# Designed miniproteins, single chains, continued (5): the designs that were tried, part 12

Each design is a single chain, and the fold is of that chain. pLDDT is the mean over its residues in the fold that is shown.

## One batch from the design tools (miniprotein)

Design m16411
Fold by ESMFold2-Fast:
Structure m16411 (fold): chain A 71 residues (1-71)
Amino acid sequence: MENAERAKELAEYQLKLAGVLEEKKEQLEELEKKLKENAPPQEAIEKLEEDKKKVEELEKKGVKYKADDLG
């Protein structure tokens, strides 16, 4: 039946989107480490903090993205 197959495909797709979010989170953590070591301007630190909060909000809400919203 179509509904069962579609539910599985959506679950797999959401799992892939979660992987993309984790990759972005790792990149933000690496940038944060580099910035902390080099004593960067405070504006750059504040922007990183905002981007990190956005990624965390997306993780908490669950990955609810349409294919067209990514890319």
Scores: mean pLDDT 64

Design m16412
Fold by ESMFold2-Fast:
Structure m16412 (fold): chain A 67 residues (1-67)
Amino acid sequence: MAAEEEAKKKVLERVKELLDTAAQNGVEISEEDVRALVEELGKKANLSKEQTEELIKEGVAHLEELK
């Protein structure tokens, strides 16, 4: 349980860092790019489909904050 929550938090933190880095370099990121990134990182972290979908929502929300 704790390890799964830590994995989810780590994936979200990594997604936010990558989005911030892309924004700093003037790279335009779409919602589909965020989805692909979260799916790949979630797969590596052994997250469920439901957990991955929740992280996609949070990643997209962070992307909107960067606009």
Scores: mean pLDDT 79

Design m16413
Fold by ESMFold2-Fast:
Structure m16413 (fold): chain A 61 residues (1-61)
Amino acid sequence: APSPEQQLRQRFLAILGDLLARRFGLPKPASTEELVDQLDSLSPEQRGALLAEAEARMAAE
């Protein structure tokens, strides 16, 4: 069975992918590697804001 940490990671990555698609017009990442590449393409300010938004959504669920 997937661990609680693995479940939280999958949820967080899904939120990040959705935010990237909605806010930056990027295609939804098909893999973790694509997600990392998309995050690396963002400015530090954009990345920080995106991570904060994803964390807020995780806390709200």
Scores: mean pLDDT 75

Design m16414
Fold by ESMFold2-Fast:
Structure m16414 (fold): chain A 81 residues (1-81)
Amino acid sequence: SAVLDELVRLIVEILELAGEAEEALRNGDYETARKKLEEIERLLEKMREIIEKHPDVPEAYKEFVEGAERWLERARKELEE
């Protein structure tokens, strides 16, 4: 499925960006971390749009988006601490 292939691609990109954001946070590079978190937010918004347009998408993809959104909120709070 082209839809599922696109969702998998977005998941891989989000996970790679999350790793880069975590590395930036460890190195005290808060500007890079913030930019990576903003990019993750944009990709999650794209995933939500795809899922809303395709009711046959497996629940696991919706659960991924919800989990990633919770992780993103926590990562942003760490930038404030």
Scores: mean pLDDT 87

Design m16415
Fold by ESMFold2-Fast:
Structure m16415 (fold): chain A 76 residues (1-76)
Amino acid sequence: KKLTFTPDTVIDEAYKKLTGRPPKVGDKLLLSALIFGEWRSAVVTLQESDFGKKVGSIAEPHIGPVPHSITIETVP
């Protein structure tokens, strides 16, 4: 399942809406956003330091600053 969030959504909230459970270390997410007119995507493995952060902040080092929306999908 994939859902779209605002970049200021906290990862804990986003993950719970995606899976029905809180995130844990080692969980993988496919993050996708439209940046500079181009769809960019990255697979991110969640670390302890990611908890409580905004999804846009987690995405930024991988795909760049997310202006309006980010699509998130769990990876097995």
Scores: mean pLDDT 84

Design m16416
Fold by ESMFold2-Fast:
Structure m16416 (fold): chain A 58 residues (1-58)
Amino acid sequence: SMARRQEIIDRVREALNELGSGASLGEIARAAGVSKGQVREAIREIAEELGLSVGEVR
């Protein structure tokens, strides 16, 4: 559901705010309580929302 995806995005945003931009996918996944795949998808959606060209992101 869309609501579940939004919750994952919100958790990943909070984890990034806590850990900073230098954090690994594994560290973000652990802090957010989600899989590394879910972190990648959330980061892509956050970058798109900010109008950033993601190119190749981890």
Scores: mean pLDDT 74

Design m16417
Fold by ESMFold2-Fast:
Structure m16417 (fold): chain A 82 residues (1-82)
Amino acid sequence: SAEREAAVAALNAAWAAGDVDAAARAALTLSQMYHGERFLGLPDAERARAIGLVIAAEVPGALDPALMTRVVERAVELARTL
């Protein structure tokens, strides 16, 4: 869908820029699209794993473990506010 493609583009642009908040928001949007309403009911650890898998799938060559950790942690934090 156009919305999914826009979110993937936003995630990749934010990742390239090292923009943790923007990358987290895009990854959270994609995770909700892929998992639906059940995503927000997952424990933090399972939510973190789901977000990490989305980033790994949609960001080719995401090889920065420190950036991955910061983006996943920020996305889990944002998910708690929903």
Scores: mean pLDDT 82

Design m16418
Fold by ESMFold2-Fast:
Structure m16418 (fold): chain A 61 residues (1-61)
Amino acid sequence: SPLARTIAETGEALLRLADEDPELARQMVAFLRAHLPTLSPDQRAQVEAWIAEAEARIAAA
């Protein structure tokens, strides 16, 4: 679906930003967290997994 593709692309972009621009990555995480309630349970789980990985990368830097 278009939404599933957008979620996957968002996840890839977020992980790249965590390495390249941690401050922008934090802003993107905050935006995604604000929108979690609008997602299905499966979509929410996927986005939460991307957020956790991004936060781990930011913390390790």
Scores: mean pLDDT 79

Design m16419
Fold by ESMFold2-Fast:
Formats: sequence, structure tokens, C-alpha cells
Structure m16419 (fold): chain A 89 residues (1-89)
Amino acid sequence: ADEDIEEAQLALMRGDYEKAVELFEKAIEKDPNNVRAYTLLAQAYEKMGDYEKAVEAYKKAADIHRKMGNEEQAEEFRKRAEELKEKSK
């Protein structure tokens, strides 16, 4: 899980967004509550211009933060999702 995230972050930094998405999805398969993987997956989709998928990933990150009792971070990701939803129309 951590190794997949580290490799995905390197792919993201290199502009290999498709590989980054695949590696973040693998991290999520291993741990469906991996909020870091969802947050970085959303950033990868933003870089690709896929705002609809970025919105879904940010909403999932917000849900996980809310389940953890982290209301401030949940609200931050909810706001990011709403902003991107306006761009995806």
C-alpha cells in the first residue's frame, strides 16, 4: 500500500498521470479507507482535466475524514469537490 502510493507520487511528479491513477487505484484496493490515496487520485484526475472523476475522489476523501471524526478536513475536501463540479459541467 505505502509502496504503491510512493511510486504513484513519483509518476504524478513526472506527468505520468495514467500510471499514477493505476497505482493509486491499487492502493485503494488494498485499503479502501486510504484517504491519502483518494486525495492524490483526485489531484491526478485534476491534472488530466477529468474534473468529474476528481470530484468523486474528493467526495470519497471527505467521507473517510468524516468517519474518522475529522470534520475540518472533510469540509475542505467537500468544498474542493463543489468547486470542481462547476468546472465539469
Scores: mean pLDDT 83

Design m16420
Fold by ESMFold2-Fast:
Structure m16420 (fold): chain A 64 residues (1-64)
Amino acid sequence: VGALLTQGVAAYEAGDYAAAGAAFEQAAALDPVNAAALYQLAAWAYDKAGKPADAAAARAQAAA
């Protein structure tokens, strides 16, 4: 999980927001305790990537 979080942060800082969103979603799938927070991070990354549908899906997962 930590490796995926590190990859997500690195991608976000590099401006690769789509890769960051995907990495945070993968981290959320592997860490149910922190899944809501990780899906929120994925939604933020997808918003930055210009992917509102993917961002909305990630927010729905965070709210579940």
Scores: mean pLDDT 79

Design m16421
Fold by ESMFold2-Fast:
Structure m16421 (fold): chain A 101 residues (1-101)
Amino acid sequence: MEMEEVVKKIEEKAKEIEKSDPRLAELIREAVELARELKDLKTLKILLELAERAIELIEKYKENKESDPEKAKEYELELEEIEALVRMILSVLKLEKEKRE
C-alpha cells in the first residue's frame, strides 16, 4: 500500500477517534508524523490497524454502555491498551529519529 494512502486513511480514522478520545487521536497523529518522516511503512500499517481497532472498540463501547456496562468497561480497558501500544510505538520512533538525525 502506498505510504500517502495509508497516512490519509489513518488521518480519517484519527478524526473519528478524536470525537470520543482526543488524547488517543493526538498520540496516533504524532506517531504517524514520525513514521512518515522515517519512511517506516510497516509502522504506518500497524498504526492503521490500531486506529481501526480503536474505532471498533469505541462503537462497541457506545452500543453496550447502557445495556451491558460490564462489557462496556472491558472495551474501555482494551482502548487503554491500544493507547499504551501507541505510546510504546511513539517512544521507539523517537529513538529511531535521534539515531538517524
Scores: mean pLDDT 86

Design m16422
Fold by ESMFold2-Fast:
Structure m16422 (fold): chain A 86 residues (1-86)
Amino acid sequence: MAEKRRRARELVFEAREALAAGDRERARRLAEEAEPLAEEVGDAATLVELAFIYEELGEEERAKRLKERALELGGEEALEELKRRL
């Protein structure tokens, strides 16, 4: 579990760097690799970060699903994190 959580966070960090560099295809591939890992470990914070990456990529439906999943896993804490990122 800890290794999968670490890997998911590393992939999210790299995806954000790719977005900052304008490499949207790389960001999408990294986010897609991180998604199943974050889901498996139930890391609501990482799912929130992934949702914002997909939003930036224009994948609104995917982003919405991940936000809903993060709320299911993290409850009020995930909701506060979403509000903070808005």
Scores: mean pLDDT 80

Design m16423
Fold by ESMFold2-Fast:
Structure m16423 (fold): chain A 90 residues (1-90)
Amino acid sequence: SKAEEYYNKAIELLQEAIEGLRAGKPLSEVRKLIGEATNYFEMAATLANVPREKRRKLAEIFIGAYRSEDPEKMIELLEEAIELAKELLG
């Protein structure tokens, strides 16, 4: 389904962001990947009729990762986002 396609793209982008953080890529580049992943997750969640409260929780994790200056904390939050996204859409 289109929701599954958007979900898979979001997971791909989050994995790329985690790999980028581990490789020491600039935070500006990683934040672009997080932003793209957030948009794909929102599209997937909307199509899958995920409840607003659960979408808000996922959005808060993405905002936390996006605003962080600590690569290790960003990785932790992005891994948490992947697990929650699998629960909601996987």
Scores: mean pLDDT 87

Design m16424
Fold by ESMFold2-Fast:
Structure m16424 (fold): chain A 75 residues (1-75)
Amino acid sequence: SALLEEAERLLEEAERALEEGRYEEALELAERALELAMEALKEAETLEDILRAIGLALRAIGLIFEAERKLKEKE
């Protein structure tokens, strides 16, 4: 699935941005990845695709919370 592949790619970029202290960019990338993972879940036809979409969505949610927490700590 192109949506699953793109979501995974965006999550890799979000994780890299988070590691490099680019928290605002990490948040934007993770939110975009979540949108794609949710769209992929909506279109999923197999249990494997459903589980992969859920896994990517949960990973994105985790990165969103972490990035938001880091941004709050700077204020």
Scores: mean pLDDT 86

Design m16425
Fold by ESMFold2-Fast:
Structure m16425 (fold): chain A 56 residues (1-56)
Amino acid sequence: GIEEGKKYLDLGMQALREGDRERAATYFLKAADAFEKAGFSVEAEQLRSLAESLRK
């Protein structure tokens, strides 16, 4: 849901701050899954794209 999506998004942002791009990508994918389940498909798609960019 929204609450768990926000939690994973916060964790992903923290991982980015720490320079851990792979960990950030993992959290952003988890946030995307949670937001998609909650009906926020646009936000989920944006987070998936961000996660993919971090793995390059």
Scores: mean pLDDT 84

Design m16426
Fold by ESMFold2-Fast:
Structure m16426 (fold): chain A 61 residues (1-61)
Amino acid sequence: SSEEKGLANVEAFAETASGAELRLLADLLRQELAEHPDWPEEVKARWEALIARLEARAAAL
């Protein structure tokens, strides 16, 4: 699905991103997630997990 493709692309980007880029990306993903309450719970959980990983990575840099 387009959502899963988007998540894979985000994770690839995050591997080389700076702390500032990771924080911005996490904020953008959180906003998109909030605008898609109709997404399956499985997809929403994956996005929430990704947002948490991006925030944790940014905090560690």
Scores: mean pLDDT 78

Design m16427
Fold by ESMFold2-Fast:
Structure m16427 (fold): chain A 77 residues (1-77)
Amino acid sequence: MEERIREVEERLLEEEGERLYRLYRHKGLSLEEARELARRLIEGKVDAALPEELLELGERSRRRLEEEIERIREEAE
């Protein structure tokens, strides 16, 4: 189960990173920077000075991750 959970975490982080990259690449955000930002947002380790839109996106991404992990645990048996 741990391997499946880690895979889901990594996949969701990459998906959110690419989503952020697509939304903010015109502002000069690189794909790697977007991935790091997604990780920090999901972990809740972000500067409160960030736009509310990014904070909300991070909360939604974290909720999706938690929901997906819970689904995997429920499907385990």
Scores: mean pLDDT 67

Design m16428
Fold by ESMFold2-Fast:
Formats: C-alpha cells, structure tokens, sequence
Structure m16428 (fold): chain A 66 residues (1-66)
C-alpha cells in the first residue's frame, strides 16, 4: 500500500486529511500540535494522490511513497 506524510497542517486540515485516509480504507496517525503532521498508510495509488491533494489544498506539504 501507498504511504503519505503530510506536514504543516492546521487542526482542521489535519482532521480532514486523516478522515479522508480512513474513509479510503487506510490508517492515519496525527502528531504534533499546530502545525500538525499526518501519516496515512495502507492506501491505493489513487487514494494516496487524493490525500496529497487534500493536504496541499489545506496549505500543507505532502510526500507519497510506496
């Protein structure tokens, strides 16, 4: 499965990214405060792309690996 590490997120952005990853059948771990980091794992390539786009749209950065 693909992995996405998203950084530089506010609380709202971190929550949105984490919930999207879980909704796509993956796992998500939120760490830090403000800014927050979200690590999403167990994703398909399409889900990883959507999670990356969601993080970047929230003003963060995202790196995809798998």
Amino acid sequence: GMKVVAKGLDARGATAVALKAIGEGGKAKVSGGEPATVVAEGLSEEAAREIKEAAESSGGTAEVSG
Scores: mean pLDDT 82

Design m16429
Fold by ESMFold2-Fast:
Structure m16429 (fold): chain A 82 residues (1-82)
Amino acid sequence: SIKEVLEKLAELDEQAKADPSRAAELRLEKTKYSLIAHLKQQLDAKLAANPDLSESERKALYEELEKKIQEIEESYAKALAG
């Protein structure tokens, strides 16, 4: 949920303050979760704007969101490996 992502972002901010040696790593992780939060907010807005969408259309939008999140996670993993 969006609430869980926002709670994670707050946790990462506190961790960065507590351990400055991890600030760069935690900043990258915060960027990842910020992008995920943005995508979830965009989907929620689209669903709210189109309340007459069929169950199959809604399912397709959720599947597209999941695919985009996976692509972000893969991109982040590659950035950490490089």
Scores: mean pLDDT 81

Design m16430
Fold by ESMFold2-Fast:
Structure m16430 (fold): chain A 55 residues (1-55)
Amino acid sequence: SPEEEALRREVMRRVRARIDELTAAGKSQDEIDVELHRLAQELAAEYQARVAALK
């Protein structure tokens, strides 16, 4: 659905913005990976809740 596509794009933008932020801050690839793993867990929970709300 358009709503689910919008949510997917929002998640992708958030991930990209976080990578850019951490890279600009001089974080190592290992540190970026750890932070992205944490972000992925948070975004997965939020995405599932929002998709359920679209029913």
Scores: mean pLDDT 79

Design m16431
Fold by ESMFold2-Fast:
Structure m16431 (fold): chain A 59 residues (1-59)
Amino acid sequence: MEELRKKLKEAKTRQEYNEVAHEAGEAGHADLMREIGLKYFPEQVAGGRAGAEALAAAA
């Protein structure tokens, strides 16, 4: 958990945030993945229908 939070703090680009979110999802840290989505990808979170399918497609 702390390692992923450190990577998130050092991330500066949208691509790097997406990579941290993917790593958090694979590690089972769904809460961290959701926080990243809400903060950096609000369009996908607000869209509803894009949901888990859009996140899976982005991997």
Scores: mean pLDDT 67

Design m16432
Fold by ESMFold2-Fast:
Structure m16432 (fold): chain A 82 residues (1-82)
Amino acid sequence: VSSIPDVAPLADAAKLEPTTLTIKGKEVDSRDLEVILAVPLNEKGEALVLAGYGKDLISLRVRYDKEKGKAVIESAEYLGEL
């Protein structure tokens, strides 16, 4: 098919499974992140999400969980300030 179903839930921060991330020593709720873009990495529902938190830019590796209908954050990497 011409559409990638895994991209739609990853483009919306509200569809990310709620979790707590540590960014620059601060605990951050994943729901407070602004999703900038999402790119699929493979057909297993893995994707890279670029997200903003204030002035900070973060890369999230996520996996779409079909049972929950949400993307689960597996790792976070700090990229720098905008």
Scores: mean pLDDT 67

Design m16433
Fold by ESMFold2-Fast:
Structure m16433 (fold): chain A 62 residues (1-62)
Amino acid sequence: NKEARRLGVEALEVARREGASEEQMREIQKLIQEGRFEEAAELLERLGAPRAAELAREAGRV
């Protein structure tokens, strides 16, 4: 839905600010586009982007 998409975009912006590489950003964006928000959040936590991970989880709840 529209809110999940907004939160997904915010998660990507925050991940970039938290130091995710372009390659990592492509993987995260793909997961978000597929609606796989929990998997995106788990990957973001592993990459050291905890704020982005939290936003991705919020996207999965709406």
Scores: mean pLDDT 83

Design m16434
Fold by ESMFold2-Fast:
Structure m16434 (fold): chain A 83 residues (1-83)
Amino acid sequence: SREERIERAVRLAGEAIQLLIEKGKLELAQKVTELVQEALRYAQQGDYKKAIEYLRKARKLLEKAGEEESAKLLEEAIKELES
């Protein structure tokens, strides 16, 4: 269902953030968390286009920082919302 896809996207994004915290990348984790929170707010309103836009922004930030594993988790979260 749509609700199950949102729940999976939230878990994937949370896992990406947790990996950054475990690596001690706290400033990056905070910035990614803020973008993910905005994405979740839009998804809860049914605005999946804006939710995906914020997740893509977070993924790009992770790619620039060389955080490939966390970026891949956000890509998977984006695909859940695009389904």
Scores: mean pLDDT 87

Design m16435
Fold by ESMFold2-Fast:
Structure m16435 (fold): chain A 77 residues (1-77)
Amino acid sequence: ASPVEREVLEAEAEVALAAMAAATQEPSEETKRLVDEAIRLAQRAREALARGDDEEARRLAREARELARRAIELAKK
């Protein structure tokens, strides 16, 4: 697998974990917002990867992972 494809897959996995973490509690509106935004960014990263826009795919994947990590930390509180 290409390095970019791996980064997109890793972002999708972290976003899925964030969504599941939020679902196991009554999440705050802030946590829901971060999860929804991370999902949208991961979808855009996948679309960029499909178009061969590796630079955009990496950027969006990294942004999605950052938001997913923030959502997971908020869901723990």
Scores: mean pLDDT 84

Design m16436
Fold by ESMFold2-Fast:
Structure m16436 (fold): chain A 88 residues (1-88)
Amino acid sequence: PPTSLSPREEAEARLALAQIRLAIGEKYLPKFVENKDVEGLEATVKAAQDFVEAAREALRHGVPGAEDDLRWAEETLKKAQEALEKVK
C-alpha cells in the first residue's frame, strides 16, 4: 500500500499539484490572450482558484510559504479573470 500522508503533508501535496497547474496556465496566459483562447483562459482561472483553495488549506495546517503562495495565487486569479473578461 502507498505511504499514508498526514493532514499537513496532504495539504502540502495538494498545494504543490495546484502550483504546477497554475504555473502552466500562467506561462501560456499571454498566448491565450493573443489568440482569444477562452478555454485556455477559463482553465487558467480554474487553476488559480484551485491554488487559492489549496493555499488556504496549507495555511490552516501551518505549511511554510503558504502565505506567499496565496498572494501569488490571488494575483494570478485577478490577472486571469481580467484577461478572460476582455475576450469573453
Scores: mean pLDDT 82

Design m16437
Fold by ESMFold2-Fast:
Structure m16437 (fold): chain A 90 residues (1-90)
Amino acid sequence: AARGERIGLAATRAVNAAEPYVTAGDYDKAKEVVARILAEELDAEVEGVSMSVEKADGFEITLVRVTLVRDGERVELTLPLTPAGPRLKA
């Protein structure tokens, strides 16, 4: 769906812009940049931003959860922030 494509593009831009900060260990700035880009690209207001670290198959994945509000509708997006691609040798 076109809505899914727009969200995917916004997510890609947000992750790419946050990558230098994640690599530097500046997670507060990475979180700020992700929230800002998602709000701008999706024309939405940021209600909340949180980060968590999940362990999957021996890897640590940093996740940013952003809650957005647009036209009274709440949307929650969870984005992986890793300096390496999600597909490594398993």
Scores: mean pLDDT 73

Design m16438
Fold by ESMFold2-Fast:
Structure m16438 (fold): chain A 56 residues (1-56)
Amino acid sequence: MEKSREAQKFVEELSEKLKAGEISEEEARKLVREHGEKLGFSDTTIRVMEAEVVKA
């Protein structure tokens, strides 16, 4: 899977878990940051991903 699609799917999966109460907002932000750093995303991209996860 392309990095963009992998990131989008990951954000959607975390948003679903956050909505279901399976993870906390703090945990979701941490997971997004760790995953983004692993994939080599910029700090700006990681911040956008964090915002998208918690918005849901």
Scores: mean pLDDT 75

Design m16439
Fold by ESMFold2-Fast:
Structure m16439 (fold): chain A 78 residues (1-78)
Amino acid sequence: LETQADELLKQADDFDAAGHYGQAGILYTEAARLYEQAGNYKKASEAYRKAADSFEKIGDTEKAQELRKKANELEKKA
C-alpha cells in the first residue's frame, strides 16, 4: 500500500509541476487513501492537503474544503 501510494504521490507531483492540477488532485487523493489504509495518517494528511491545493487551483473549492477537513481529522490521529 505505502509503496503504491509513494508512486502515485510522485506521479501527482509530476502532473502538478506540468500544470495539470486536476489530474494531480485525483492522484494525490488516491495516494492519500492508500496511506490512510496503511495507517500512515501523517502522509495521508499531507497527500489530502496537496489534493485540496490542486482542486483549489482549478476552482473546485467545495472539493478542496472537503479534502482539507479530511486532512485535519487525520492529522489529529497522527
Scores: mean pLDDT 84

Design m16440
Fold by ESMFold2-Fast:
Structure m16440 (fold): chain A 72 residues (1-72)
Amino acid sequence: MEEIERAIEESARELLEVDKKQPDDTGAYSQALAPAVRLLLEREGASSEEERGEVGSEALRRVYEQYEKLKK
C-alpha cells in the first residue's frame, strides 16, 4: 500500500514537471506514468489482458488525481 502510494506520488510529481517543461512530449508522459502502472500491475496480479487494462486504468486515475492536487 505505502509503496504504491509513493510510486503514484512520484509519478504525479514527474507528470507535473513534464507538463511544465515538455507538455507535448508523450514519451515523457509515458515514462512518468510507467513506474506506478508497473508496480500496481505487479501488486494486483492481473492475469488477463482485460484485468491488466482495468488495473492500468486505475493506476492512471490515481496518478492524475494526485497530479490535480499538486497542480492546485
Scores: mean pLDDT 72

Design m16441
Fold by ESMFold2-Fast:
Structure m16441 (fold): chain A 62 residues (1-62)
Amino acid sequence: SEEFEREVAEALVLIYIAIGNIDYEKGDKETARESYEKAARLAEEHGLPDLAQEARQNAEKA
């Protein structure tokens, strides 16, 4: 269902943000940026604007 698809997408977005955060803290800023960009793209595709904004801001910071 649409609801389950969105829940799965949301979980995956959060996973990419978490991976980005871990890589950023390790100093792997380029890899962190790639993970944040993947999160932002997925969030935008599935109508998750708050997560898309968060991921985009984190990508710009990395």
Scores: mean pLDDT 87

Design m16442
Fold by ESMFold2-Fast:
Structure m16442 (fold): chain A 67 residues (1-67)
Amino acid sequence: MKGTITLPGNQEAADSAVQAAKDMGAKATARVEGDTVTLEIEAPNRETLQKAAIAAAKAAMDAVDKS
């Protein structure tokens, strides 16, 4: 199944979020538009999708806080 989330961030936040989603067993792609990151996450089930989305959001926030 697929989900889309929008986060504040830059390319570094996008890259971190994609990697975090992949680490949770999901597939992810990101698009950066100014200060906004749009993530598309694809997962085999709802539980994996939710875990991937949460992990991606945390990774994006951590990347922004360090930058």
Scores: mean pLDDT 80

Design m16443
Fold by ESMFold2-Fast:
Structure m16443 (fold): chain A 69 residues (1-69)
Amino acid sequence: SSMQEKLERAKKLVEKAEELRAQGKLDEAIKLYQEAMRLLSSVLGETDKEVLEVSGKLADVELEKIKSK
């Protein structure tokens, strides 16, 4: 289904964002986390635990970028 396709796409985006974050590619990781949140929110709603978890990861990587300045 379209919902299952969006959930699978979001999962792959999070996995790639984690890889990019580990490589120090923080701007690229931020973009993929944002796209994953957009897809998850469209299926699960903005207050769902999985959306909030990805939101937390996005906040963490944005903080890492600030600390690198």
Scores: mean pLDDT 85

Design m16444
Fold by ESMFold2-Fast:
Structure m16444 (fold): chain A 98 residues (1-98)
Amino acid sequence: MEVKITIYKADDGSYAAFGEAELNGRTIRAAAVGAPKELLDKLVEYFKPEADYIEAFENESPETVVGRVAGLIRQAAADAGEVELKPTLEEKEIKIED
C-alpha cells in the first residue's frame, strides 16, 4: 500500500501535510495542520474540500503534523473496514509501504 504525502510550509511558520492513499479502489485523503490558533481555521478550510479527515494542532512541530497524516489515513482505513495499513518502522517515523 502506497501513501503519498505532500508537505506545505507557509512563511508564517505554519505547516500542513496532505496524504492520499488508495485501498481496494477507494481513495482516502487526510490532512494535518500545525499553526498558531489564529491561522488554524483558515488552513482547515483550505484543505476541507479535498480531505476526508482533518486534524489541527496549535503550534506543533512539522514532524508531528506529518506523522499524524499517516495515522489519520490508517484510522480511516480501519474505520471503513477495508484494510489496516501496517507501519514499516516501529520508532519515530511511520513509513507505510507495500
Scores: mean pLDDT 62

Design m16445
Fold by ESMFold2-Fast:
Structure m16445 (fold): chain A 55 residues (1-55)
Amino acid sequence: SSAEKEKRWKISEEINEELAKKYGEELKKLSDDEANQKTAELLNEADKEAEKLAQ
């Protein structure tokens, strides 16, 4: 539903902000390829968590 999509988006934004604070310095130490892969994994986990919490 649209309400679930909006709630998921808001939760995803909060998670992304927390990830930036928590992993920002760690990601800077990785190669571009490693940082991109790690970021994709973190965003996938954030999306799954957001969908769960949007219920």
Scores: mean pLDDT 71

Design m16446
Fold by ESMFold2-Fast:
Structure m16446 (fold): chain A 66 residues (1-66)
Amino acid sequence: PLTPEEIEKLKKENEELKKKALEKYKNKDWEGLTAEEFYFLLKLGLIDPNNEEQMAALHKAVREAS
């Protein structure tokens, strides 16, 4: 299990990632999204698999992360 200090660190990192991901989502900056930010948005159900622009940017981000 994670220590309280590790949980606090992850919480702050998640808050920063959430802010960046949601800001890019609002601006439709799909190519600016990192793989982590895309997975966060996918977890929230905000990524549309029928959106060609989002899916192309997701594939690019995943490839860059690999």
Scores: mean pLDDT 77

